# Designs tried in a protein design run: designed miniproteins, single chains, continued (4). Part 12

Each design is a single chain, and the fold is of that chain. pLDDT is the mean over its residues in the fold that is shown.

## One batch from the design tools (miniprotein)

Design m12411
Fold by ESMFold2-Fast:
Order: C-alpha cells, then sequence, then structure tokens
Structure m12411 (fold): chain A 64 residues (1-64)
C-alpha cells in the first residue's frame, strides 16, 4: 500500500492503540492512512503494526 511520513507539527499528541503518545516533532510511517469526518488521521504504524490516531490539523503527511 501507499506509505506516508506523518510528522506532528502542533501541540496535540497522536496516540498508538496501546496508549503510547506521539508528540510534537515526532515522526511515524503510516500505511494507507485515512482522514475521518471528525478530523482524525487513522493509520497503521509500519514498524510496530499498531494502529495510530493523529489530529489532522496538527499533522503533516508526506507520501514516501
Amino acid sequence: GKKYKATIIGDRPGMLQDGTLINKGDTIILENPKVTEDGLVLGRDVETGKWVVLPVEDVKLEEV
């Protein structure tokens, strides 16, 4: 699938399904991320296989 580099650029953290937070300046690689109607990015972390939720307004997505 398509891979995207997600970088947190705002103050709201993202979260992995195990409760691990992804903070401003952190980067994660997601496969086939989807944007929801409520302003979230949902994707699977390529390295861990865990699902992640990111606030769309506080994340930069770049296809890699």
Scores: mean pLDDT 82

Design m12412
Fold by ESMFold2-Fast:
Structure m12412 (fold): chain A 89 residues (1-89)
Amino acid sequence: DPAARRAARERESVAAFRENLEERVERLEELKKRDPKAAEEARAGLLANLPTLREMFRSNAEAEGWSPETVAEMDALFDAEEERLRALK
């Protein structure tokens, strides 16, 4: 079933992306304990790069025919990541 296979790939991509975002925050929290200044610089850089990543993802999702629901879920993940990065201060 091509639709089921597409949905499975979409779910896998979302899960992998969520995991990668979580790992990025964990690495920043660890860096903050060792070097707060380096952590702040890294946090600011990641935050500044989020719009570019979001645009690249949206472009790729459009090219691959991802569902609007999956695109909305990924937008929510980017919004959550931005809030988490801002909260790390």
Scores: mean pLDDT 81

Design m12413
Fold by ESMFold2-Fast:
Structure m12413 (fold): chain A 65 residues (1-65)
Amino acid sequence: MFDAELAEGLIRMAATSLGVDAEVEVRDGKIIVTIRNSSEEKKEKLKELARKIAENTGLELEIRE
């Protein structure tokens, strides 16, 4: 529905709003989120948002920690 660039931007914005140190990349129909923040609660929030965005855009989600 949304393109990969928009999905990447939305996840980056979510990470910033949550105060999570994360890198977001899109590669071959996959969204790759690299999380460096140690807060488990904030990481879970970001993972939930990233999952919803990936599902809505038809992209695969990969989480790296």
Scores: mean pLDDT 76

Design m12414
Fold by ESMFold2-Fast:
Structure m12414 (fold): chain A 67 residues (1-67)
Amino acid sequence: SLAEEGLKAAEELGARAAEAAERLTGKPTTYSAEAVDDETVKVTIRSGDIVVTQTLSVEDILRAAAA
C-alpha cells in the first residue's frame, strides 16, 4: 500500500536525520514514524531535550526518498 511504502520511506529519512543529529550533538538520537492516514506520515526525532515533529504527505516523502 502507499501508506506502507510511505512509512518505510519516512523511517529511512528519519534514520538519516537521526544519524546526522547524533553526529552534530554527540547525544543519542532516536526517531519514530507513524502513519496518520493512508496519505500522511508523522515523523518525530528526539536528541536529548530537543524534539522535532513533522507531518508529511506520502507523496512528498516518496519524492524525497527518490532524490
Scores: mean pLDDT 76

Design m12415
Fold by ESMFold2-Fast:
Structure m12415 (fold): chain A 74 residues (1-74)
Amino acid sequence: DAGEQMIKDAEEVLKRAEEIVASLSPEEVEALLKQLEDAKKAAEKAKEAGLITEEQAKKIIELLEEIRKKVEEL
């Protein structure tokens, strides 16, 4: 299940966000923020294509937004 895997991957990144950011340069942090934005767009497209449910897309986008906030706060 693609949606379930995406949720698990996002939850793992959120859980490890502080460790990840601590290991990155400022340029890599900018790249990460861009990847999070691209991932939100990908989740929306996957929902539109019927590859994931609306509930899965919402959960993924919420997790990606929480990761973004945590990265920007660190």
Scores: mean pLDDT 81

Design m12416
Fold by ESMFold2-Fast:
Structure m12416 (fold): chain A 95 residues (1-95)
Amino acid sequence: AKEEAAEAAREAARAAIAAGDAGGAATAGAGAAIAAAGAAFGALGEGKMAEEGAKAAEGAARAAEAAGRAGGAEELGRRAREAGRRAAEAARRAA
């Protein structure tokens, strides 16, 4: 459902911001997860874009996890990755 996708995207963005705050190297992860949240919100507006939004969220989630590892915030990066995967799944279900 659309509300589930939006909430999952917000959680991914929060997790990425937390990872970014843990160190400068994690800033790329914060940006990636914010982009994933934007993509998920976009997909909620247009059903045709749900799959594109889901793929963007998955890519951003992988980037957030990698940035977390590089910045020494591995747990926050892992949580951002998981939140991004949930956002992608919810976006596909909303389509």
Scores: mean pLDDT 61

Design m12417
Fold by ESMFold2-Fast:
Formats: sequence, structure tokens, C-alpha cells
Structure m12417 (fold): chain A 118 residues (1-118)
Amino acid sequence: SVRERALAVLETTERSARLAADRFGFPELKERLLALFEEARRRLATARTAAEASDVLQELAGRVAAEAAAFAKKSDAARAKAIAGLGVAILDNLVGEAEAAGIPMDRAAVAALKAELA
């Protein structure tokens, strides 16, 4: 089902995000990102169409970008760059996994979010 494919997208993207956050030493950001993925998972429980699943994943992308930007702002320049890079990588992985699962993404909207992090 569309919901099962979207949940698989979340599981794969969350796993990658968790490993990257652990590797680079961002435990507070990791906890906030995990909460966003859990909220998206709850919202996907009612998704019936690819468009509804896309809306949930698009909102997740925006929230991930916002959290990465907020953490970058509180960090020194080198760490801020690493946090922004993590945010971009999560957005790229989310779009790639969603599209591979047949869930359309607004690529232009995600590209704008990535540009704001750079």
C-alpha cells in the first residue's frame, strides 16, 4: 500500500539520520529529528493516497530543515557547516527514497530548503 511504502521511506531515512547524527556527535539534534520522524509516522497512519503521503513527507522535510538551521545557529562555524550538511543529506535521502517508492515530491520546494541551509 502507499502507506506501507511511505513508512518504509521514513524507516530508511530515520536510520540514516540517526547514524549520521551519532557519528558527528549531535545527540540533541538527533532527539529532535527522531521526534519529527515519529510525528510523520503518526500522520501517515491516515494517508490513503500518494498525494497525502507526499504532503506528510514534504512537511517533514520542512521541519528537518528548520531544526538543522536552528542547531547550526547555536553552533560554531565548523559545527554549523556539519549540521547544515547533515540536514541537506537527510533531505536528499528523503526525496530519493520517496520517489523510488512512487511517492511524488516537490523537488523545487526541497531545493529551496537545502539552499537556505547552505
Scores: mean pLDDT 88

Design m12418
Fold by ESMFold2-Fast:
Structure m12418 (fold): chain A 61 residues (1-61)
Amino acid sequence: EELDDEIGVALAEIYRGIAKTLKNKEDQIEALKKALEVLNSLTHPDEQLIADIKKEIEKLK
């Protein structure tokens, strides 16, 4: 049930990439929030990647 940390980071990067293809700010924020949810569910979260994605969400507000 737990994601492998490497796979989880890859999945988060996929959601981040999807967010960049979306035109609506709300949809972009939702995709980035999904990326954060994946990262926060990992045993060893990538704190730098979490910080980068949070900054992207802040820019979209």
Scores: mean pLDDT 79

Design m12419
Fold by ESMFold2-Fast:
Structure m12419 (fold): chain A 100 residues (1-100)
Amino acid sequence: SLDDLIAELRELKAQLEKATTKEEVINIADRMISVLEKALELYPDAPDDVKAQLEAIINELRKIKEDLESGKITVDEAKRRLLGLADSAIRVLEEIKAAQ
C-alpha cells in the first residue's frame, strides 16, 4: 500500500542517519529507488507532474549512488543529499495519498 511505501521510506531515512559506511549508504539508496519504482508501478494513474517528480528523484538517487561508488563524493555528502531526497520522496507519496 502507499502507507507501507511511506513507512518504508521513513525507516530508510532513519537507517541513513545512522549509516557510517559507503556500502550502507549505497544499499539504502538502492532500497529507496526500489520503493519509488514500486510507487510508479502501483499508481500509474497519478498526475503526470507527480510521476515526473518521482522519476526525477529516482534519477538523482542513481547519480548520487554512481558518484559515491566512483569516489566523486564523500559518504557524508551522499548522506546529506539522500536525506533531502528522502524528505522530497515522502512529500510526493503523501501527495499521491491525498489525491485518493
Scores: mean pLDDT 88

Design m12420
Fold by ESMFold2-Fast:
Structure m12420 (fold): chain A 70 residues (1-70)
Amino acid sequence: LNEEVLRAARRLAEAIKAGDEEAAKKAHEELVRAARAAAEAARDNPEEMKRLEEVAREATEIIEKALEEA
């Protein structure tokens, strides 16, 4: 699930860099879905929650860099 969050973030970053608003919207929806699934899976496990926080930070950095390049 954490890998799906990172994949979705990379897809969103690619769409942002390409200037494709339709692709970016779709990728954002995929990212939100992946993040919700990961959070649900990690809910009762503090170690998994910490791992998800690290993944969220990496995903945010990927997206922020893409926005700077757009």
Scores: mean pLDDT 80

Design m12421
Fold by ESMFold2-Fast:
Structure m12421 (fold): chain A 101 residues (1-101)
Amino acid sequence: MARKLLEEGKKYVAEGKLEEAIPLYKEALALLEKELGPDHPEVAEALKELGEVYFLMGKLEEAIPLYEKALEILEKTLGKDHPKVLETKELLEKAKKAKER
């Protein structure tokens, strides 16, 4: 179920329906946290994707903490030099730079 909600959310994002995607990602995130635990890499990926939706909407105050939480989980589970950790750091820095301008 969680993966289906993520795929539907991605479809809405691709169509520019960003506000409609948010509840799908939030429900998927809640299900993943329940099934896999809050520190699982799949939870971090869902947090990152929800952060990207908020970033695309210009809601940087909402995007930044989602990227920070995703980064914390990925560093803890995969190690600080993992490609997914580096990608998440780049997203976080991009969001921080956008907020400063």
Scores: mean pLDDT 85

Design m12422
Fold by ESMFold2-Fast:
Structure m12422 (fold): chain A 72 residues (1-72)
Amino acid sequence: MKEEIKELVEKAFEAYEAGKLEEAEEYEKKLLELTKGNKELQFYLLKLILEKALEKGLITEEQVKESIAKFE
């Protein structure tokens, strides 16, 4: 499960960067379904997304902290 989540996050970011917004949205929906009802997997997904977005300069460290605080 965690391996599949990581692969889908990578594909979603690749699609987003390529301007394939519909494809990116499809991967996002699949990620939400895979983590549905599992708080641990939802938090793992959140951390992966935030880490990738921070590395790519799409968000700030402050936004990462705010997102994590809201999940708690």
Scores: mean pLDDT 78

Design m12423
Fold by ESMFold2-Fast:
Structure m12423 (fold): chain A 66 residues (1-66)
Amino acid sequence: PIFKTVEELFKALGIPKEKSIDGGYEARKYGIAIVPKGSELPDSAKYALEIDGPFNYSASNQILSV
């Protein structure tokens, strides 16, 4: 499934709102990909988070928090 907010993603995965996860390494462990709006779910991912604006998929400052 593809989610539009970090809050909905965290709810679906049972991640507490107080927790933050790295958008690279930790997201990968959860099977999460970060994708632009309208993207398809990548073959390597079980879940995706849609983002607004130009994000680099490997940006080191990508932190997922509610």
Scores: mean pLDDT 69

Design m12424
Fold by ESMFold2-Fast:
Structure m12424 (fold): chain A 56 residues (1-56)
Amino acid sequence: MEVEEELRKLLENNKDVTVTIGAALALIGLAIERDFDSPEVEEISKYVVEVLKKLE
């Protein structure tokens, strides 16, 4: 989905940890509200985990 793609780009392009966490929480909140019966939600979750791993 377009909103989820924009949030992924925000996570990739922003080096501020606070903004990165905020974007990740927004993605999770959106996923919860829209129902988890979507393959895109799993992809977003994997992406968030990979970003968090890079933050050390």
Scores: mean pLDDT 61

Design m12425
Fold by ESMFold2-Fast:
Structure m12425 (fold): chain A 62 residues (1-62)
Amino acid sequence: SELMGEITELLQEVIKNDRLKGMEIGNKVAEEMAKYIRETGTKLSEEQLQELLELVKKLIEE
């Protein structure tokens, strides 16, 4: 997914610049993905991927 690629790219950039922050954000993304997988099965919807992208952006700004 294009959105999953954007999420991955943002996480890699954060890890490169601030490893601890990147790991913390990555953990929160994994938690939300696990929640979505429990509710929607094995595939994340485009809407759920958009929500994850927005979460990553928000956490980067904090």
Scores: mean pLDDT 78

Design m12426
Fold by ESMFold2-Fast:
Structure m12426 (fold): chain A 118 residues (1-118)
Amino acid sequence: SDLEKMRQHADLAKGRVRGLASEAEADVQQLADDAKKEVQQTGSLALAQQKAQEIQQYADEAAKRIQEEAERARREVDSLPEARPYGDELLKEADRLVQELQQHTQDKVEEILQAAQA
């Protein structure tokens, strides 16, 4: 049925959105670990601030990609009125993952800034 096809399309899109979020969280973690090591070696607050800004910019771009993927998939799913709940679930999942990524990024930014003071 068309409804079943839209459900499958939404499920595949959820997988893609989760994959983007997982990759972004891993990349933020790696960037933060590398930044902390460099900052600890130099003790430079200016370097810590620069690295924190670069990681925040990366996370902001990743969040935008997650939202764009979800909105694109939702648009296709919403073409069938009966499938709109699947589109809504997609957007809620993307919003949750973006919030988790933003929180993770804030925690890593704080760790980098603290590394300059230690």
Scores: mean pLDDT 90

Design m12427
Fold by ESMFold2-Fast:
Structure m12427 (fold): chain A 78 residues (1-78)
Amino acid sequence: MLDELGREALRLEAEASLLIMKLHLAKKTGDEELKKESVEELKKLLEKLKELAKVAEGEARETLETSIKSLEEVLEEV
C-alpha cells in the first residue's frame, strides 16, 4: 500500500499528466492563455516533485527522477 510520500507523488504525477494534456490542447488550438497557465503550473509542480525526490529513497526516488526528467523535457519544448 502507498505510504504518505507515495500518495503525494502519485497525486503530483496525476496533476502533471493533466497539465501536459492541457498544454497539448493549448498548442493545438492556439490558446496562448491556456499555454501560459499550463506552463506556469507545470513549473510549480516540477519544484514540488524535486522536493519529494530529495527525501525519497530507492525505487521511489528513481520513479520521481524519471517523472522530473520527462516534465523538464516537456517544458523545454515550449
Scores: mean pLDDT 79

Design m12428
Fold by ESMFold2-Fast:
Structure m12428 (fold): chain A 78 residues (1-78)
Amino acid sequence: SLDEAMRHGKEAFDHLQRGDFVSASRHFDLGSRHAEQSGITTASRHFRLGSRHARNGDGSSALQHLGDGMTEIEGKRG
């Protein structure tokens, strides 16, 4: 669901803020799956990119993709 995609996005944000890139990447992957199941393929792609950047320790790029993905989901809920 979109609510689950947003929840995992928020958890990815919290883990990025704590420097826990492994847990952040996992939540990005879960958020991507929920976005894809809801038909929001652009948000799913952003979350997958965020996951890759988090795994590489690039929190800045991961955060940018998180923001883009969450914005896309919000646009589909309104």
Scores: mean pLDDT 85

Design m12429
Fold by ESMFold2-Fast:
Structure m12429 (fold): chain A 120 residues (1-120)
Amino acid sequence: HMAELGREAGDHIVEAVEYAINGDLEKAKEHVRRAAEAFAQIAGPEYGERVREILEKMVEAVKNDDLDAFKEAGAELVRLAGDILARYGNTPEAQDAAGYIADGVRRAVELAEKKVKEKL
């Protein structure tokens, strides 16, 4: 269902970033694909493709230690989650799906910030 797909998308966003931080690119790519697929099931294949592109930018920003680029891509992903509400209205399921995705991005940003702090 939509709320469960949003939770899956959020969890895979976190896993993709965590594996990228740890240098495991193959697992990071797997979780990027799974997040994009969950988003495609919520909002269609165009949104799935956009999520994949944004998550690839986030993974690349992790590799480059570019926290600003990471946060910019994360904000873009949160805006896409907002599009779910515009597309399906303010239903509880759409709100839950968008909320889980936004929470996933927030958790991913916290992980990236921790990585930068550990290098200082």
Scores: mean pLDDT 82

Design m12430
Fold by ESMFold2-Fast:
Structure m12430 (fold): chain A 56 residues (1-56)
Amino acid sequence: SEEEIQNEVIEKLKKGEKLTEEEKKKFLEAMRKNFNPEKINEIRKLLGEEPIEEKK
């Protein structure tokens, strides 16, 4: 499920493991289906990336 994918990614990042490009893509897809801003903030900080915003 989408939530399970999100939890797997968070767990890997907390362990200090690197995410593959495929895992990042899969996580973003899961976040779109089960949007959770708290989890996004956690992932963002662990990855050191800017918040994801849709640009037009």
Scores: mean pLDDT 67

Design m12431
Fold by ESMFold2-Fast:
Structure m12431 (fold): chain A 77 residues (1-77)
Amino acid sequence: HMASISDPESLVRAIELLEKAKPTDFSDEVIDAAIAVIGLFTALSAGVPLPQEIVDALEASPSPAAKELGRRMRAAA
């Protein structure tokens, strides 16, 4: 199961996984999460609007990084 920018739950889980990952954790899950987050930032830099469902999922996450990203996306809308 690959995290996708079009799947809010998978994207939030990817951010949460990266926040909790140790520097020595090179598991497939951590690599897939990193790729998903890079894809998100690439889309944002290209001006692609995020679906409201992704913004809502990020803001509802207990992850500080996910919550801050959701807050910034809401402020930009």
Scores: mean pLDDT 69

Design m12432
Fold by ESMFold2-Fast:
Structure m12432 (fold): chain A 107 residues (1-107)
Amino acid sequence: MKLEELKKNTPDEDAQRLVDILETLKSQLDEIEARLADPNLTLDELNQIKFDLEVLRAFLEITRVLLEKSDLPEEVKQKLNELIDEMEARIDGLLAQVDAKIAELKA
């Protein structure tokens, strides 16, 4: 289910806040991925991207804790947890790409 559809159809204020947080984190992840596509990144820029990815991972874990403490229906929690899992897997893939580029620059 798309985040926009979930936000529009959810009357719960806490659910809307959690969706807003996830939309913001997804947007930040999209920006980091776009930055990593630059073939001319310096070692300092790659280290900054790595730091930004680790910070984003931390915010996803905080969002997961808030989601588990919420009074949202279990089906909604499951869908949001699946989205968090997808975003975390994407972060892991991007971190592997950053580490590979850092290794190439040090060679």
Scores: mean pLDDT 82

Design m12433
Fold by ESMFold2-Fast:
Parts: structure tokens; C-alpha cells; sequence
Structure m12433 (fold): chain A 76 residues (1-76)
């Protein structure tokens, strides 16, 4: 298993949240390709945080990213 790093997990959660905000901005602008890329990047960052030991924080961010992804799907 990857060694636990709570400080890195916290940073990865913060990055994931910023990526979700970017996805929402691009979704509002109608740039669905960029919105999808930022959603994917947010899932990667959240997964890294989960592996580093912040499962609860990672799950909350994954739920936020999923909600933005559902909004994107309604426009495709």
C-alpha cells in the first residue's frame, strides 16, 4: 500500500476542489470538453487523497465532482 500522508491528502483534496470549481466555470461558459477534463482531473486528485488516508474527504469531493458530471451529461 502507498504510505499514508495526511498533509499530502489535504493538499490533494484542496487541488480537487479547485479543479471542480474550474469544471463548473467551463460548464457555465459552454466549454464542455474543458469541463470534462477538469472533472477527470478532480477524480484523480481525490483518488490520490483516498490512497493517502483521507477517505472521508476524498468521498465528499468525489460526490461534488459527480454532481458536476451529471450537469454536464444533461447538456450533451
Amino acid sequence: MIPRDPAQAERDIAVARELIKKAEEYLKKGDFNKAARYISAAYVAATAAMLLGDEEGAQKVIDEARKVSEELEKKL
Scores: mean pLDDT 82

Design m12434
Fold by ESMFold2-Fast:
Structure m12434 (fold): chain A 62 residues (1-62)
Amino acid sequence: NFEALKEFLQRLVDAGRAADAARLLLEAASTADPETQRKLAEIAREVGLEEAAEAIERRIAE
């Protein structure tokens, strides 16, 4: 459920745990299919994790 994931990640960012949120997104993306990776990159941008979004997009291109 991408909405629940977004809410969880936003809470981590709000708690000052942006690095933990980025790491979880990158780990999830490493085992995901390209369609799911694209959605994870969108969530990363929405919660302000721009560098994580760019890293996920690069994984899709490889």
Scores: mean pLDDT 82

Design m12435
Fold by ESMFold2-Fast:
Structure m12435 (fold): chain A 78 residues (1-78)
Amino acid sequence: NVATADKLVAQAHLAGERGDLRTAGDLYEQAAKEYEKAGKLEEASRAYYAASQFYLAAGDTERAEELRKKAEELKEKA
């Protein structure tokens, strides 16, 4: 739900500030899934994009590309 997604975004932000890039990516991806379930497609798109950027920074290029495409698809539907 939105409240759960908002909490996950806050946790992702803190993980990112601590330099835990992979954890930040995981938390943003979880937040994106919760926004998507709630029908908040624009928020889901932004969260998937954030997850993509953190995975890219962590060296996980394949997962970053997958989530970037997911973000673009959801933006089209929003």
Scores: mean pLDDT 86

Design m12436
Fold by ESMFold2-Fast:
Structure m12436 (fold): chain A 75 residues (1-75)
Amino acid sequence: APPPGARVDDQPLTPEQREELLKEIDRIAKEYGLSEKSVEDLRKTVDTLPYGTARDILEAIRLIFEAIKKIEEER
């Protein structure tokens, strides 16, 4: 078995936290028109991370897509 983490920030995702992250992925996908493969890749990524890190990664991804949109508009 993997070593037991004692800190709450190192705990694996609860079902509720996982559901929240999946809803956020769906929101980003609809907002920025992500492909099914991109959605699957995001789901796999967040499933491997602690909740706080997964949330921060989704925020970073949102900012990246927003930056790409701005770059495309400024070309």
Scores: mean pLDDT 72

Design m12437
Fold by ESMFold2-Fast:
Structure m12437 (fold): chain A 58 residues (1-58)
Amino acid sequence: MEKGKEAQEAAREALGAISNGDVEKAREYMDRIEKLLPPEKAAEVRKRLEQMIEKAKS
């Protein structure tokens, strides 16, 4: 479904923002993913992105 693709694109953009050091933008995309996916899936993606932010910040 289109929602899944939108969420995947948002996830890619979040990763790009993390690479650029834009944690604020990455969090904005995480919020968008949450409203596009079921809670179970959103939680998994959010965990992944949070780990990447922590790694980039370290």
Scores: mean pLDDT 76

Design m12438
Fold by ESMFold2-Fast:
Structure m12438 (fold): chain A 62 residues (1-62)
Amino acid sequence: MLGLGLGSDGQLGTFEFRPVGEEVQVTLSNGKIVKGTVVERSELSAIIELEDGNRLRGRALL
């Protein structure tokens, strides 16, 4: 399930929803790919802690 999120640095990112504790790849709006870990998840939302120290808050896309 595809998600779109806003990072703590103001960057948009897309990702695939994963279970809490799993790694995800986030593609930022500038085309850069960063790794993160899912720290919180609901059916339609997730919070991802990125390896660069930023946090991404995401929601499910259709």
Scores: mean pLDDT 83

Design m12439
Fold by ESMFold2-Fast:
Structure m12439 (fold): chain A 94 residues (1-94)
Amino acid sequence: MSEELRRLLEEAVRLAEEKGAPDLAEALRRAVELALEKGAEEIALALAEAVRYLVENDSFPAALELVREVTRLLEEGRFEEALELALSHVGSPL
């Protein structure tokens, strides 16, 4: 894991936990670990950044939905779609 990814993940998890969304924090950690296992660190970075911004704006349902959808796409090997989703999702449920 890069230092940048570690910092973004730590910040996103901390913010989610502080705002009362520990389920989101755990889901994000699992999604990042899965992305790294698949060699898709770029997706992990994009997801952590997207979740951090969504949590900063109190968009918890959208953040959780994003993490779940990206996780499913990673499990299916649909890496390009997972990356596009993480980069483009801003408060819109899919």
Scores: mean pLDDT 80

Design m12440
Fold by ESMFold2-Fast:
Structure m12440 (fold): chain A 64 residues (1-64)
Amino acid sequence: ERQEEILQLLLEHPEGLTAKEISERLGLSVQSVVSHLSVLEEKGQVYRERSGRSYVYRLVIPPR
């Protein structure tokens, strides 16, 4: 269910969010968020992109 909260948050923020931003918004530890994001990346639902000094996570949205 934490994974669905992360997916919903990323849907609301198409610009992407860092693991720290997700942790602050959901009240989770950064380590917990990174663990959930890793599972979501394995499922192909989320991807990470390098932005400055951090990774920004976004939903995998296939082109229509």
Scores: mean pLDDT 79

Design m12441
Fold by ESMFold2-Fast:
Structure m12441 (fold): chain A 70 residues (1-70)
Amino acid sequence: MSEEEALKEATAKLREEGKKMEEKGRKYLETGDEELYRELEEAGREALLKAAEEIREVSPKAAEKLRELA
């Protein structure tokens, strides 16, 4: 697999996780449910750490930035 293919797959996975977080964010804005807000914070942190792990071999610099954001 090329580096380009690996980055494309990692990007697609990040977009899918981002969409799930956006859905929870919309529900929070509609309901004001503090439980959803806490779940969003946890999911966001986990998604950033997982993304950092998956791209670490392809882009160590991007992985470090994602870990900083988590």
Scores: mean pLDDT 72

Design m12442
Fold by ESMFold2-Fast:
Structure m12442 (fold): chain A 82 residues (1-82)
Amino acid sequence: MAERYRQKLLEASRVAKEKGNYELSEELEKLVPFLEELAERNPELAEAAVLMAEGAKYFSEGNFEKAKELYQKALEIYKKAQ
């Protein structure tokens, strides 16, 4: 499970870096160990984080409609978990 989350974050980080957003790329890479810990303690929040990372990837690729869908799903999980 954690491996899937790691791959999603690293892919989003790579896309951000290729688009010149080095700051976002670094932040996403820093989140990897925290996300692995989060997946163990709160899998719902880990799922939301993965959706946000995937959304950031689509946003960076110019697919704003897909990014919006993923961000909305992540926000719904965050609202439910809070």
Scores: mean pLDDT 74

Design m12443
Fold by ESMFold2-Fast:
Structure m12443 (fold): chain A 73 residues (1-73)
Amino acid sequence: EAEKLVAEAERLLAEGRKAFEAGDLDTAEQYYRKARELAREAKRLGATEKADAILREVDQGLAQVLEAKSAAR
């Protein structure tokens, strides 16, 4: 349940980072947003520490995507 959501969020976070490294900012943003949704649900189900770690990494990833998109404009 919560552990499965954590595992899926971690997988999506990794895919988001991979997309960001490839310069696919829109794909990276979509993966990060999905990881955030699953991490929030995992936190609701009691996986607080693991979910908070994922949420911190998602927040950093989204900030990097936003900065890169802003710089490209």
Scores: mean pLDDT 84

Design m12444
Fold by ESMFold2-Fast:
Structure m12444 (fold): chain A 124 residues (1-124)
Amino acid sequence: DPAAQRAAAIEALKERRGIKTDAELREFLERLKERLRELAEKLRAGKATPAELVEAIAIFRILVATGALSPAEVEEYRALLRAHSTPEQLAAEEELLRSLTPAQLVETSLDILEVLRESRRELK
């Protein structure tokens, strides 16, 4: 049931981030959408780093799993991310999507974003 999988993904996100209200959830998802738009523009311009591609893929997984993107947005971002991924990255992503539930994809993607955030803070 896609609705039950989406609800589980939303609950995993809320628990992991300490989100207690629908307003806080919407605010968090809107910040992720804004960041994904910024990263998408960098990808289209050929200016994105490999770390920024990984960040974009992680954000995209969270937004898809929680139902935060329209079907048209999902298709546009999926095509963009695939066009900028290596064959090895595409194979790894397909395996991940087959192996994990939407809730597990959210948790794994949040872990990736946390690692990337900490790496940026350590660079002086």
Scores: mean pLDDT 87

Design m12445
Fold by ESMFold2-Fast:
Structure m12445 (fold): chain A 55 residues (1-55)
Amino acid sequence: SMEAQLRTILRAAFSELENGVSLEDVIKVVREAARSLGATEAQIRRLIEEIRRYA
């Protein structure tokens, strides 16, 4: 499902942040990955908000 794929992207994003990748680089990759899967702009916005709160 889309939700499962987006959760996988989110977990990978958290791992990258823990490994010292910059927040802006992680957000760029997440946007590209989610858009390529066909996620809506609202879904992408929510993912980015969660990543920013985690960082």
Scores: mean pLDDT 85

Design m12446
Fold by ESMFold2-Fast:
Structure m12446 (fold): chain A 63 residues (1-63)
Amino acid sequence: SAEEYYEKGKELEKEGRLEEAIEYYEKAIKLDPEYREAWRNLGEVLAKLGRLAEAARYRRLAA
């Protein structure tokens, strides 16, 4: 489910596996495009990687 992918993304982010966390957050959003928490966390991980323009776009979609 979208929630299971989101929880896996959070686990990977906590482990510092940021690129893998992005993959799982994207899988969650693909199953549920209205999953605001997944959009928000994807934006935060992108910002941590210095991908600031992408982070800003995903933060707007989360709102």
Scores: mean pLDDT 82

